# Designs tried in a protein design run: designed miniproteins, single chains, continued (4). Part 98

Each design is a single chain, and the fold is of that chain. pLDDT is the mean over its residues in the fold that is shown.

## One batch from the design tools (miniprotein)

Design m15396
Fold by ESMFold2-Fast:
Structure m15396 (fold): chain A 71 residues (1-71)
Amino acid sequence: NAIDEAIRAAEREGVTKAAEAFRKAKQSYENGDFETAKNYLIEAVKAAVQAGATEAHRAGIRALNELLDKE
């Protein structure tokens, strides 16, 4: 889904820091810790923006919006 798409985008664009943060967001989400998941998504989006990774950035924002809509 949206977080998995963000992980794949970050991996394809070579942004290791973003991919790691998205994976931590996924773990937190699967554990029901939505606040920690949100924080990791924000961290990953910042890393993607700093690296110029447009696909990871877009996918990360989509994942963040989906998470916020579920609160």
Scores: mean pLDDT 84

Design m15397
Fold by ESMFold2-Fast:
Structure m15397 (fold): chain A 91 residues (1-91)
Amino acid sequence: SLEEIRKLITEAEKAIEQGNVDEALDLIGRALRLLSESDLTPEEKIEAYNRIKDVLKKLLEKATDPLTQKRLEKMIKFVDERIEKLKAELE
């Protein structure tokens, strides 16, 4: 549900504030999975993906481990590609 996705994103934002990168990554991964499988409107999906992208960028700023940085970069690219595809469907 949209409410569950929003809750996961909010919890990920809190995890970032607490410095818990692993927890934030798990929560965002779960949000991305639910969002990909959801029957939400393109507009709702774009809003959620943009919020997820903001969280991923904040995580990337805090990440010191090269494997985590590479994982975050791949996730950001995936989200960007999803947003572009959804915008094309909206036209």
Scores: mean pLDDT 85

Design m15398
Fold by ESMFold2-Fast:
Structure m15398 (fold): chain A 96 residues (1-96)
Amino acid sequence: MSEEFEKRMQELLEKGAPVEELKRLLEEAAAAEIAANPADADAIRASLEYAKLVLEAEATHDYEAFIERYIEMLRERGASEEELERAREALEKRIA
């Protein structure tokens, strides 16, 4: 995502914009980026899904749901069970 897009997203979050509006903005930006760079579509989709998870965690303060969804995303991308366990432990340590 562009720095301008990230700045706009941060400003909207600080102003308390609805999560659904922010998700729509993320999806529109990702669709435009995929249209411009179709070879990078898979990487852009992965970035979009991660950004949506971060957005939901920031809006809800539900970091347990964030961890579970992030781990599920990694599993879908072919991460091993050992890698998933390591990622979970690292995230849980960060959140206390």
Scores: mean pLDDT 73

Design m15399
Fold by ESMFold2-Fast:
Structure m15399 (fold): chain A 82 residues (1-82)
Amino acid sequence: SALERMAEELLKIARKLREGKELPEEEQKRVEEAARAAEEELKRNPEALKELVAERSASTKAPTEAEAAEAMAEALREAAER
């Protein structure tokens, strides 16, 4: 599905961010598109939001860009598997 492909692209982007690479403009746009899709899915499934919040509450700091991209990918993947 489109959501599944978007999740795969976000995981590739997260890997590049963990390597300390700067994202080209096209990949930045893909992150923004995935963030919008993830927000819409979280509005439809509050249980997925609870799981994401519980995972983040184990961390005392704001997520890195890589961690944020990985979290968005997981939300999109769960939505795609429904």
Scores: mean pLDDT 66

Design m15400
Fold by ESMFold2-Fast:
Structure m15400 (fold): chain A 65 residues (1-65)
Amino acid sequence: MLDAEEMSALGRKAVAAAEAGDEAAAGRYAQQLGDHSPAAGASMGWELGKLGAEAAARAGLQAGR
């Protein structure tokens, strides 16, 4: 089981990668969390999904239609 600090660090890296558009890195960090804690991995997957939806909405707002 990862230390809470290590889990938080992996979570922050996954979120930062997702916000930067690096889906591969975000997925790897989420997988590392899931390998040590399936519940934490599932929670991170949900958060990455929400961030992806928010990023898509923001990109849609920037597309001058």
Scores: mean pLDDT 69

Design m15401
Fold by ESMFold2-Fast:
Structure m15401 (fold): chain A 107 residues (1-107)
Amino acid sequence: MEGLDTLIDLYKAGLKSKNPEVRRFAYVMAAQLYAIKGKFDEAIKIAEEGIKDPDPEVRRDAYTTLGLIYYKAGKYDEAIKWFEKALEIDPDDELTKSFLENVKKKK
């Protein structure tokens, strides 16, 4: 297996952590690595699990990650929708604002 598959398995183990910061990082990294492999359905599934997390910071990062996955898949309208959902949780998230502006320029 490629090194990416081992890294995905490591981050997927982090999804079960009681620490929300560990889960937040695990959702973002596992979903992004699936997207890099072109496995967008698997990436979306991981991020969708993150938006159901009880911690609002985990949900915010999961929405931003969904936006990035759809952006990589060329689905700009969906990407915009999910970035706007992340900004409903944290309106001052400059990173998500930057991603949203970049998607709007390509549309």
Scores: mean pLDDT 84

Design m15402
Fold by ESMFold2-Fast:
Structure m15402 (fold): chain A 87 residues (1-87)
Amino acid sequence: DEARRKELEQEVREAVAAEGKEEVLKDIEAMEKKLKEVEKLIKEGNYEALEKMVGGKVTDEDIEKLKKYIKETKKVIEEIKEILEKL
């Protein structure tokens, strides 16, 4: 989706203009760390900790949706890193 990519590029450029490239990179690294923590909880079957983190009851169907969300979010993070590298 070209429109989505252009919107993402604009958002990254605005973030860099507001806080600087180094701070944006730190924010992305913090986000990756949080995703890894969630993946670990899923792998361990620690639904109680997941429920506490998301603020609600988590079902097996929710876990499958969360896995998909993590996979999609990782792709967006990779795209953001590519945009940052070009700046």
Scores: mean pLDDT 81

Design m15403
Fold by ESMFold2-Fast:
Structure m15403 (fold): chain A 71 residues (1-71)
Amino acid sequence: MLSPEEEAALEEYLAALEELARASRSVDEFNQRVDAFHRANSALMATLLAAPLEVQEAVGRRFRELREAVE
């Protein structure tokens, strides 16, 4: 079970991923989105690494559900 903060972080990660796919109109814009996405991903991972194992497992399951729904 994810905390609201962890779920929000996952949603932001997925939103950045979706925006990255949408914002492919120019190479310059795409590169900027890639950099922003990478930073968001690194920040999310740093937050989750400090969480207990049970939370990490819940995040994995929730992430799978959300990512598959977006895909």
Scores: mean pLDDT 68

Design m15404
Fold by ESMFold2-Fast:
Parts: sequence; C-alpha cells; structure tokens
Structure m15404 (fold): chain A 65 residues (1-65)
Amino acid sequence: SMSLEEKLAKVKELLDTIKNSDDLEVVRKAGAELRELVRSLSPEEFAAILKEAGEYAGFLESLRR
C-alpha cells in the first residue's frame, strides 16, 4: 500500500499532468487514475489531502462523488 505522503505526491503529479500535457490520451489516463485514487481514499486520508490541495480541493471533491 502507498503511504499518505506518497498518495499526496501522486495526486499532485496527476494534477500537473492534467494541467500541462498536450497529449489527450495522457490527460485522459491521468484523469482516470486521479479519479480512481481519490475514490480509493479513506475519509481520513481524503481530509488530509484536501488540507494540502489548496485551490484544487473543490476539483478533488468533484472527482470523489
């Protein structure tokens, strides 16, 4: 299993890929991985990640639903 710190780093990496990649297939894959990761988080892990997500907190909440 990934640690919470590793999960946070992966969330940030996937967000960066979605924002900055010109490859639609890469963006779709990153979006799917981010959605799956966010949905796999416990409520406690998700709350901790949201504290570090800043302006992206609302976006991450939309992916979890």
Scores: mean pLDDT 84

Design m15405
Fold by ESMFold2-Fast:
Structure m15405 (fold): chain A 80 residues (1-80)
Amino acid sequence: SGEEDLRRRLEEPLELARLPLENPELPEEEKLELIEEARRKAEELRELAKRVAPPETLELVEKVLEEIEELEKKVRERLE
């Protein structure tokens, strides 16, 4: 169901956001693209979760967004 799809998608943006830090050899442009894609996917999941997901899943999506923001800060640090 849609809720199962949301659960599977919760891991995807986090994994994307971690790739720049796990692969420092990646070009800076690719690192930024991965972070942007991760954030966008997480935001889409948040909107879906608000409509169909139980509160527990909504909290997981919020946590994912927070983690992506922290990962983005670390990626940006490397670019400075």
Scores: mean pLDDT 76

Design m15406
Fold by ESMFold2-Fast:
Structure m15406 (fold): chain A 85 residues (1-85)
Amino acid sequence: MPLSDEEVQEYVDLFSDAMEKEIKKLFPTASDEEITRRSNLVGDLMRSAIDTANTFNDQELLDRINKAVEMLKNGEPISKVLRYL
């Protein structure tokens, strides 16, 4: 089933928040501008992936997106999760 608009926003926010947390841990001297830029980029990439899956009815891509979300919820670092996508 395609993701609802609410689920899409939840996934985008989850990935953006995870990137912000990882940057703050690994690069404590990073500027707020750099943190915001990278967090927004990762959120935009997730939204684009979901839009692609919905447009082409790509169940395999949607399954990978759902697995990536579960990996983040299980505490895996976003850098590892992004390589899985």
Scores: mean pLDDT 82

Design m15407
Fold by ESMFold2-Fast:
Structure m15407 (fold): chain A 99 residues (1-99)
Amino acid sequence: MVTIELSGGGTVAAGSSVTLNDKVSGGPVYKVRWLRAPAGTPLGGPGTEYLGSKDISSSGTVSFTVTNLTAGTTYDFYAQAISENGVTWSSGVTVTVTA
């Protein structure tokens, strides 16, 4: 069974970056994707946007740095682990961008 645990989040200033960390276990997993939604969106719900992906060759931790965050906005971020048997979703993390 593939698992993915997303961490990172909290409060950041506008113009700052946030680093999201994905802990992947139970492979083989060959790709991780990062997604964003308006705060309070259900997992995989409407308004979820694709941000990017990274190819991986083994289980472990992969990082993604998000820039260009909008002042006064709150985002929920999610990750997906992609395997031959389909997609495994992380729980979300919330990032609040100060005005």
Scores: mean pLDDT 79

Design m15408
Fold by ESMFold2-Fast:
Structure m15408 (fold): chain A 86 residues (1-86)
Amino acid sequence: GFDHKTLLRAIGLVLRAIGLEFDADLYIKKGNYEEALKLLQQAISDYQQAVVLFQQNGDTSLANLLQQRIAQLQQRIQQLQQQLQA
């Protein structure tokens, strides 16, 4: 079923997460990996919430696409954490 409120909330979370990724990229460019990590962790949280909402709305394909993005961002976080320790 099409639930407009759930869909709009999920879309809002995705758009916010995309903005957080953009801001993280700016901090990475400036060498501020600590702030970039915080922003990427917030983006993952927003994507995870959107996945739950898409699943509740029956949008399994959209949920799966966001889960792939979450996995890519988790790998990126691990790489940035290694750079902070090196």
Scores: mean pLDDT 88

Design m15409
Fold by ESMFold2-Fast:
Structure m15409 (fold): chain A 55 residues (1-55)
Amino acid sequence: TLDGSTLTPEQLDEVMRAVQDAYRQAVADGLSWEQRVQRVRDTLETTTRRLLEEQ
């Protein structure tokens, strides 16, 4: 569960853009639905963790 109270609106926008880019790339790479979901989950976790650590 993401605690949105620790991220700024700008950081939330960055997370959303990173997830959208990851999904677009996964589709372009011809990944399966399960692989696309995994890519998005990994990107969401990694990007959120990085932003929280930068604060």
Scores: mean pLDDT 77

Design m15410
Fold by ESMFold2-Fast:
Structure m15410 (fold): chain A 81 residues (1-81)
Amino acid sequence: SDEEKAREIAKETVELAEKAGYKELAKKLRATYKLLSKNLSPKELLEVMEKVKEIVEKGIKENKPDEAFLEVQKLVNEALA
C-alpha cells in the first residue's frame, strides 16, 4: 500500500540521518512524518516522503543537514496548504 511504502521511506530516511551522525535531523524527520501522516492521504504522503528522502540524501552528501531541513520545511508547508 502507499501508506506502507511511505512509512518504509520515512524509516529509511531517518536511518540515513542517524547513521550520518545527524541525530537532531533524524528527530525532526520523525516529527515531520507524524505531522504529514495525520494530514495527508496515503498517496500524497508517499509523494512527499519520496521528495523528503531526496532532499535528505543530498543534504547528507553535501554535509548541509540544516539547509536540507529548511528545504523539507518548505515542502511540508506547500503540501499542507
Scores: mean pLDDT 88

Design m15411
Fold by ESMFold2-Fast:
Structure m15411 (fold): chain A 109 residues (1-109)
Amino acid sequence: SHKEELEKIVSELEKFKNEVYEKAKTANEKEMKELFEEFKKKVEKNARKIAEELVKLGSTLIDLQGREITLDPNADEETKEKQIEEVSELIKERWIGEFEKYVKAQLEK
């Protein structure tokens, strides 16, 4: 099931996020930068897979401007690829941006 595969990927990524966030609480500046780069690479690797499953499910998402986007699982291949690329970028911006804000808060007090 696409839903089960999506839930598994998201759950594994959320577990990794929580582990990195916990390590970040006691990390020095160098360790924090290393954790950020590791998190960024993990998010980038999984963003496309999550996007592919979301498109297959016909998911409704909110973009960074608060606009509702409904994905079409029955679109042509070109439209599906554009949707995958757009959703992949949205996932990367949200997950990496959230962690970047967290890292900045930890380093700046």
Scores: mean pLDDT 78

Design m15412
Fold by ESMFold2-Fast:
Structure m15412 (fold): chain A 70 residues (1-70)
Amino acid sequence: SARADVVRAAMRASAHVPDADIDRIVAAFNKMSKKAQDQIMGMLTSDDPFWRDVGIGMMYIVVGIENRYP
């Protein structure tokens, strides 16, 4: 989805996210509720780097819950 593509691009732009983690993050994002997806998208597309970092951290938490801890 277009939203999943934005998440993938944001994770790659972080420079320190391994490709395997990007695939897990996108898979976990697609399992989230629409409300949770909208919240993450708002953070990742923020002009404030603080909120972008929060969005990235939230996706790692979601991956930890769904698959493994980071």
Scores: mean pLDDT 75

Design m15413
Fold by ESMFold2-Fast:
Structure m15413 (fold): chain A 78 residues (1-78)
Amino acid sequence: NPEEVLIKLLEDLLNSPDTEEVDLARLAVAAVLTGTENDDIWKNNPFKSLEEAQEYLKKLVEEAKKIIEEELEKVRNK
């Protein structure tokens, strides 16, 4: 099932070890999946600390992971 393979690849990306390249890819995927890719947050850095930015990004990735898990469940229950 091509859909299941794609969703699993996205899930693996979101759960990959932290590296600069993987972090950028995860941010791009998470932004698109959560519908925030056009938000002002990407144009203006609203974060006052590295910790605040990391917490936001972790939340965004977790939301994207939840969306992927929901889609994977739909594909598996066909």
Scores: mean pLDDT 66

Design m15414
Fold by ESMFold2-Fast:
Structure m15414 (fold): chain A 55 residues (1-55)
Amino acid sequence: MSVEELKKRIEKIIEENKDKPAVVLAAQHELSRIDEIIKETNGDKEKAEEILKKL
């Protein structure tokens, strides 16, 4: 699964669960973690994907 596909899935969860703040907060935390991993891998999508598989 690509980083972009994972982000889209999480964004859809936020959109579908706007009335559930705990779910939105958890999804936002996951998006933040993905962005951090992308920065750590200097934009290398393959490395980011490997790290995300270990989460």
Scores: mean pLDDT 74

Design m15415
Fold by ESMFold2-Fast:
Structure m15415 (fold): chain A 75 residues (1-75)
Amino acid sequence: SAAEEAAFEAAFGAPLPTFVGFLRKELEEAKKEKDEKVKKEKLQNIVSLLERALTVAPGNAELRALLAEAKAELE
């Protein structure tokens, strides 16, 4: 919603689509990481950022999808 987008930009200093694009890129890079320890550390950081983002924009489907994908990579 417009209210969620406005609250997100105020909280994170960037438009929601820009933040989603950034985390999608970070997740793709983490998935390609050859070192399993480094991969897990990157994925845990991505999960933490996504969980924080979802406290501000809980209705955002892309953030939810990215969180589910990042958690699946940790299994």
Scores: mean pLDDT 82

Design m15416
Fold by ESMFold2-Fast:
Structure m15416 (fold): chain A 85 residues (1-85)
Amino acid sequence: SDAEQLLKQMERLLEEAREIMERLRRGEISREEAIFELEIIRGMALIILGVLKLLYSKGEVSEEDVKRAEEIVREIDELLEEAKK
């Protein structure tokens, strides 16, 4: 389903964000590079969340799917804030 594909994309974005933070913690990338990449990931996640909310308003996805996407955005936001410290 469209919801399943969008949620899989959201989970991939979260995994990518976590990998960026791991690389930052190991000193493999600069803070500036990590912030830049995380802001791109955040932007993509917000677009997908917007699509999921629109689909929810049409009865095409569950409230649980929207809540999971909102949780993923919050986790990405927390990682971005950690990178800025």
Scores: mean pLDDT 89

Design m15417
Fold by ESMFold2-Fast:
Structure m15417 (fold): chain A 65 residues (1-65)
Amino acid sequence: LSPAQRSMLEEVRRTALSLGETDIDEALHHIDSVIDYVRRHEADPEARAQIIAELERLREEIKKR
């Protein structure tokens, strides 16, 4: 992944964890929205798959809270 893509993933993680402190469903909705955005806008299929996999791991981490 590019530095920009890694930075985006860190920003999404920070936002989702912050949202999850008050509303887990809101945090999960945020992650799902980012996954949808990546599916529609990331042109590189390999980068898209890697980013979505990382977001799905974050989603699972938040669900365990």
Scores: mean pLDDT 81

Design m15418
Fold by ESMFold2-Fast:
Structure m15418 (fold): chain A 76 residues (1-76)
Amino acid sequence: SLDLSQSMGDASQASQNDPSYQPDLDDMYQLLRDDPSPQGQDQAARLGSQVRDDYDRRQRQRQQRLQSRLQQLLSR
């Protein structure tokens, strides 16, 4: 399904930028190898969606920390 393809792409991109997501990506591939059924594909897609949401949250947190440090430097 398109949802699975998008979730796999999103999780792959997250793992390339942040290696802490590599185990989740590995779990997605393992789920698809062990259960290629629609149920297995749905579980993999859900995991990928969770990875994307978590990655986006962490990226926003990293940006906030960077902005805070920049403000400190500009205030010197």
Scores: mean pLDDT 81

Design m15419
Fold by ESMFold2-Fast:
Parts: structure tokens; sequence; C-alpha cells
Structure m15419 (fold): chain A 80 residues (1-80)
């Protein structure tokens, strides 16, 4: 369902946020956190692609959600 894809994308975003918090509290974990964020972004891309194929009527919503997740990762990568 579209709601299940939205939930999975939200979980990917939460994983990025958690990794960012961990890196900010312990800079020695920055490399590990960036690797975890990269994996979460890759998973989000797969989820969004599958969601758009099964629910093309929500393509714009899934594209915007993925773009937001990718922007979070880009910001974290630049800051860490």
Amino acid sequence: SPEEYARRLAEAALRIGKAMREALTDPSKADQALQEMEKAVEEARRIAEEAKKTHPEFQDVFDRALAAIEEMYAAAKAAL
C-alpha cells in the first residue's frame, strides 16, 4: 500500500537522523555513521522506485520524499 511505502521511507529518514545524532555526540563514529546513512539512502531509493512502479499516481510525493532524504544525507556528509 502507499501508506506502507511512506512508513518505510520515514524509517529510513529516522535512521539517518539517529546516525547524525550519534556522530555529533561521538565524532570518532563519524565514518561509521556516514556509512549507515549511505545504506539508508540506498534503501530509500529502492523503496521510492518500487513505490512509483506500484503507485504511479503518487510519483511526485515519493520523488519529493526521496529528495528530502537525499538532502539530509548531503547535509550530514558536508557537516561531518
Scores: mean pLDDT 86

Design m15420
Fold by ESMFold2-Fast:
Structure m15420 (fold): chain A 82 residues (1-82)
Amino acid sequence: PVTPEQLELGRAIQRALENGRLTPEEVEILIRYSDKLPVPVDPSVIERAVALHPEVTLAQLVQALEGRFERLPEAAENLRRE
């Protein structure tokens, strides 16, 4: 089962996905960093969000996540570099 925080993160990802594009490589990076985020993200939540809306830019996703998690800036920067 997912936590409320993970579900909210998944929703933020889906909202970002609605108006952008995300490559398979960028999805793999997100999954790889899920364990390093201040609030862990279940890979299944990310996979489901991408399956429903496969288009989102990494920049849009990072912007949405930063607004949700104040402790995320370092993880978001590492995500953008890899």
Scores: mean pLDDT 49

Design m15421
Fold by ESMFold2-Fast:
Order: structure tokens, then C-alpha cells, then sequence
Structure m15421 (fold): chain A 75 residues (1-75)
């Protein structure tokens, strides 16, 4: 359902925030890539994907993490 896809996107954002704040950069990059790929696989609603990207750009501060997430979302 759309509600389940929204919850999944919100949980993905929280995982990305945790990874940026607490994990070594190489581990944070690996997690960001894997979480974003699962987002692309599971979420079918393009509005939810756009909301996810908008929120990532707002809350993630590391340029390399942002670039990695955007590259995966473009796949």
C-alpha cells in the first residue's frame, strides 16, 4: 500500500541519518548505497521517490553520501 511505502521511505531516511552521524564514512557509503537500492526496488510510487530525494537533500550533509544516493536513485 501507499502507507507502507511511505513508512519504508521514512525508515530509510532515519537509517541514512544514523549512518552519517555515527558510522565510519566507508561503512556509511555502503549502507547508503544498499538502502537506496532497496528503496528503488520496493517503492513504486514516483511521488514517494521524489519526497525521499527531497528529504535526503535536506537532512544529509555529506557531499559524497548525497552523490552516492542520487546516483543510485538515477539507476
Amino acid sequence: SREEELKFAELAIEVLKYAEATLPKDVALEIAINVTREMNRVIKDPDIKEQFLAKVREVIKDKELLEAIEKVMAE
Scores: mean pLDDT 85

Design m15422
Fold by ESMFold2-Fast:
Structure m15422 (fold): chain A 99 residues (1-99)
Amino acid sequence: DKLKEEAVEQVRWLGTSIAAWLRRQGKEETAARIEALTKEAVERIKAAQSPEEILEIFEEFAEEVLQLLREAGVSEEELESIERLIESMLQDLRELAKK
């Protein structure tokens, strides 16, 4: 399933990249929470039974990540950049889901 494989890879890449970036800023607790969300989202995507469910899990993961970043005091400009990246990823996943 190319959609599942790509969604897992995108979630892992986004989660690990954000966690590493947060650690460089000394935000270890937020980084650990992002890693926990990443693991949970990956497991949920692997168990998903439809393209719609995969997209929903990705969107929920993205919303939770953005909320944690806001709580951690990430700037609005940095949040907007991450939101644009997430929208690009979601567009790629939606194209794969069309089949």
Scores: mean pLDDT 88

Design m15423
Fold by ESMFold2-Fast:
Structure m15423 (fold): chain A 91 residues (1-91)
Amino acid sequence: SLEEALKKAEKDMEELRKEVEEKGKFSEAELAEARAELAGLPTQERQALLEEARAKDERRALALELAEAELRYEEMLKKIEEAKKKEEEEK
């Protein structure tokens, strides 16, 4: 269900945020840059960037994984809002 997918996306995002916080040396600029790199890219291109980063730079990979988790969470929220509107129209 969409609710289960949202819960998973939220958990993934929170776990990555905790890892970023525990490593304690990510600047807001570094995190903002990772978000900007993924912003507006299709899923296939985002996955390619994540795989490249995982192979070359664990720090960059973590920042990009957090940005991807935040994007997935926002996408799931939008899908749930759309589904809720459709259900209200059918009642």
Scores: mean pLDDT 77

Design m15424
Fold by ESMFold2-Fast:
Structure m15424 (fold): chain A 73 residues (1-73)
Amino acid sequence: MLTKEEVIKRLDEAIARLREVMLDPNATPEEVQREAFELAKLLQEARDILTPEEYGRVLARVQAALDEAMAAR
């Protein structure tokens, strides 16, 4: 089981990677899907570890990153 500090760090890194891949015109659909699945796995772990407030902040960051990447495409 991940610690709270470790899961937040990994979530921030996974969000950054997903955003970079979605904004990269050379990225394949398979690369985007892989990063999205890794983020989804971390979000499942985070729901059991983070407080509702901390989890809400993470979801807001994910949504902001997705909205930005989708708007750019």
Scores: mean pLDDT 80

Design m15425
Fold by ESMFold2-Fast:
Structure m15425 (fold): chain A 79 residues (1-79)
Amino acid sequence: MERERKAKEGEEIGRKAGEYLQENPNSDMSPEQLEEALELATRLGGELGGRIDNLTPEEKAALANLKGLAKLGEQQRAS
């Protein structure tokens, strides 16, 4: 039950990160690649959130990057 909650929190973080990327696209990314990035970020966030106590250093870095992108999106919308 708590793992399901953590996974949903991670999915939301990943989705916010993906939404930020869609609103601020890299010039080299197609709209299809941006949609795939949103889905991938959402799934990755959920996976990492569900396993928060058993992450490799690389997985911790990936989660930190997703959180950073999600925060940038929130900051942009707050201003």
Scores: mean pLDDT 74

Design m15426
Fold by ESMFold2-Fast:
Structure m15426 (fold): chain A 72 residues (1-72)
Amino acid sequence: SAAADARVYARLGMTVQQLLDNVDATYARMKAAGVAKEDMLEFLDMVREFAESLGAEELLAWVEKKKEELKA
């Protein structure tokens, strides 16, 4: 469950801000490396599923923003 997943990640000492910083840095590196748009969308979908399991609304909002940036 999302609550159980959130407890696991809390035990790893990860905050929502640390998760955001980590995925944002990874996305930026992928973009700089010229990773294909399809592979970047797969990464964003993985992050979305992870965010849904945690109930992390800030992370879900980040995913939607990055998907819109990829359309431009």
Scores: mean pLDDT 76

Design m15427
Fold by ESMFold2-Fast:
Structure m15427 (fold): chain A 76 residues (1-76)
Amino acid sequence: SAAEELRRIAEGARALHEAGMPERAVIQLAAKELRELAKDYPEAREVLLETAERVAGAPDVDAAVEILLEGAERIE
């Protein structure tokens, strides 16, 4: 499901941050993955694109992860 993919992206973001990837790069990658995901889940497109925009504006990875998990709950 789109919600499971959002949780996967959130876990991936945490892992990349722990591995030393710069926070901005992690955030940009997560937002990009969400925009691509919106193409595969047209029924969740509005929530996925809104969540991607919020993720792109996040101040840090922890905030981005919280936004991703909130998006997953909105889709379920």
Scores: mean pLDDT 86

Design m15428
Fold by ESMFold2-Fast:
Structure m15428 (fold): chain A 87 residues (1-87)
Amino acid sequence: MEKRELFEQRYRALQDFVEQTPKFLEAHPDLPEELKEKLEELVEEAKRVLEEAERLVAEGRYEEAYELVEEAVIRLSKKFEEILSQI
């Protein structure tokens, strides 16, 4: 139960990231193009993770889906913070 709840929270966090990041870019047109491209790359990576997690869940491979999403949230959060530190 706990692992499923954490998965749902992390999956939602990735969905929010995919939804909010394009809005952030639209609100900040003055950002350097290089930083915009890096943020767009992170959004595409997050989308791929969400697709893979959905596939794993559909196949009943819940533990693998949980690990994938946990690893992705940690990795993408670190990259996002590194990009924001350049602003």
Scores: mean pLDDT 82

Design m15429
Fold by ESMFold2-Fast:
Structure m15429 (fold): chain A 74 residues (1-74)
Amino acid sequence: SMEVQRQIQALREVIPLAKDPEKAQKGLDQAEKLLQQGDVEGARKKIDELQATTEFDTSPEALARIRAVAERME
């Protein structure tokens, strides 16, 4: 659950790199709400959906930034 929470926060840092930042923000809010309800699997699926639907730029630069933010939260 802490891992999923950190992933959500890392993705929030790169929302400006999303294809649709407003939709990305709403999706991350929903994932965080699912996590708060104890639905860790549901939160993970929402994160996977956001990445799969190209809401986030999967360029090497965007992925490197996501990784850097996640590492800072260790």
Scores: mean pLDDT 68

Design m15430
Fold by ESMFold2-Fast:
Structure m15430 (fold): chain A 83 residues (1-83)
Amino acid sequence: FESYEQALEYARNELAGIGSDIQPTTEEGRNFAAQFAAQAQQQIQQARDDLIAQGRPDEAEVLAAQALEQGALVFAKALMHIS
């Protein structure tokens, strides 16, 4: 990535399941991105499922949105160091 802004857009799109035209250029970067996205999505889904099971679906949606944004910030920083 040429800028943190590009890495951040990629991170948001990956965690949202949309995808991006700008991707890590190295195999190491692509493998890291796939692993990070899978782990982040699994953690968000687990937390959402737990809140829904407790009868708190509105809170689950808010938590998922916040976790996606926080995860994207961490993901983008890591991508800038690897790519």
Scores: mean pLDDT 77

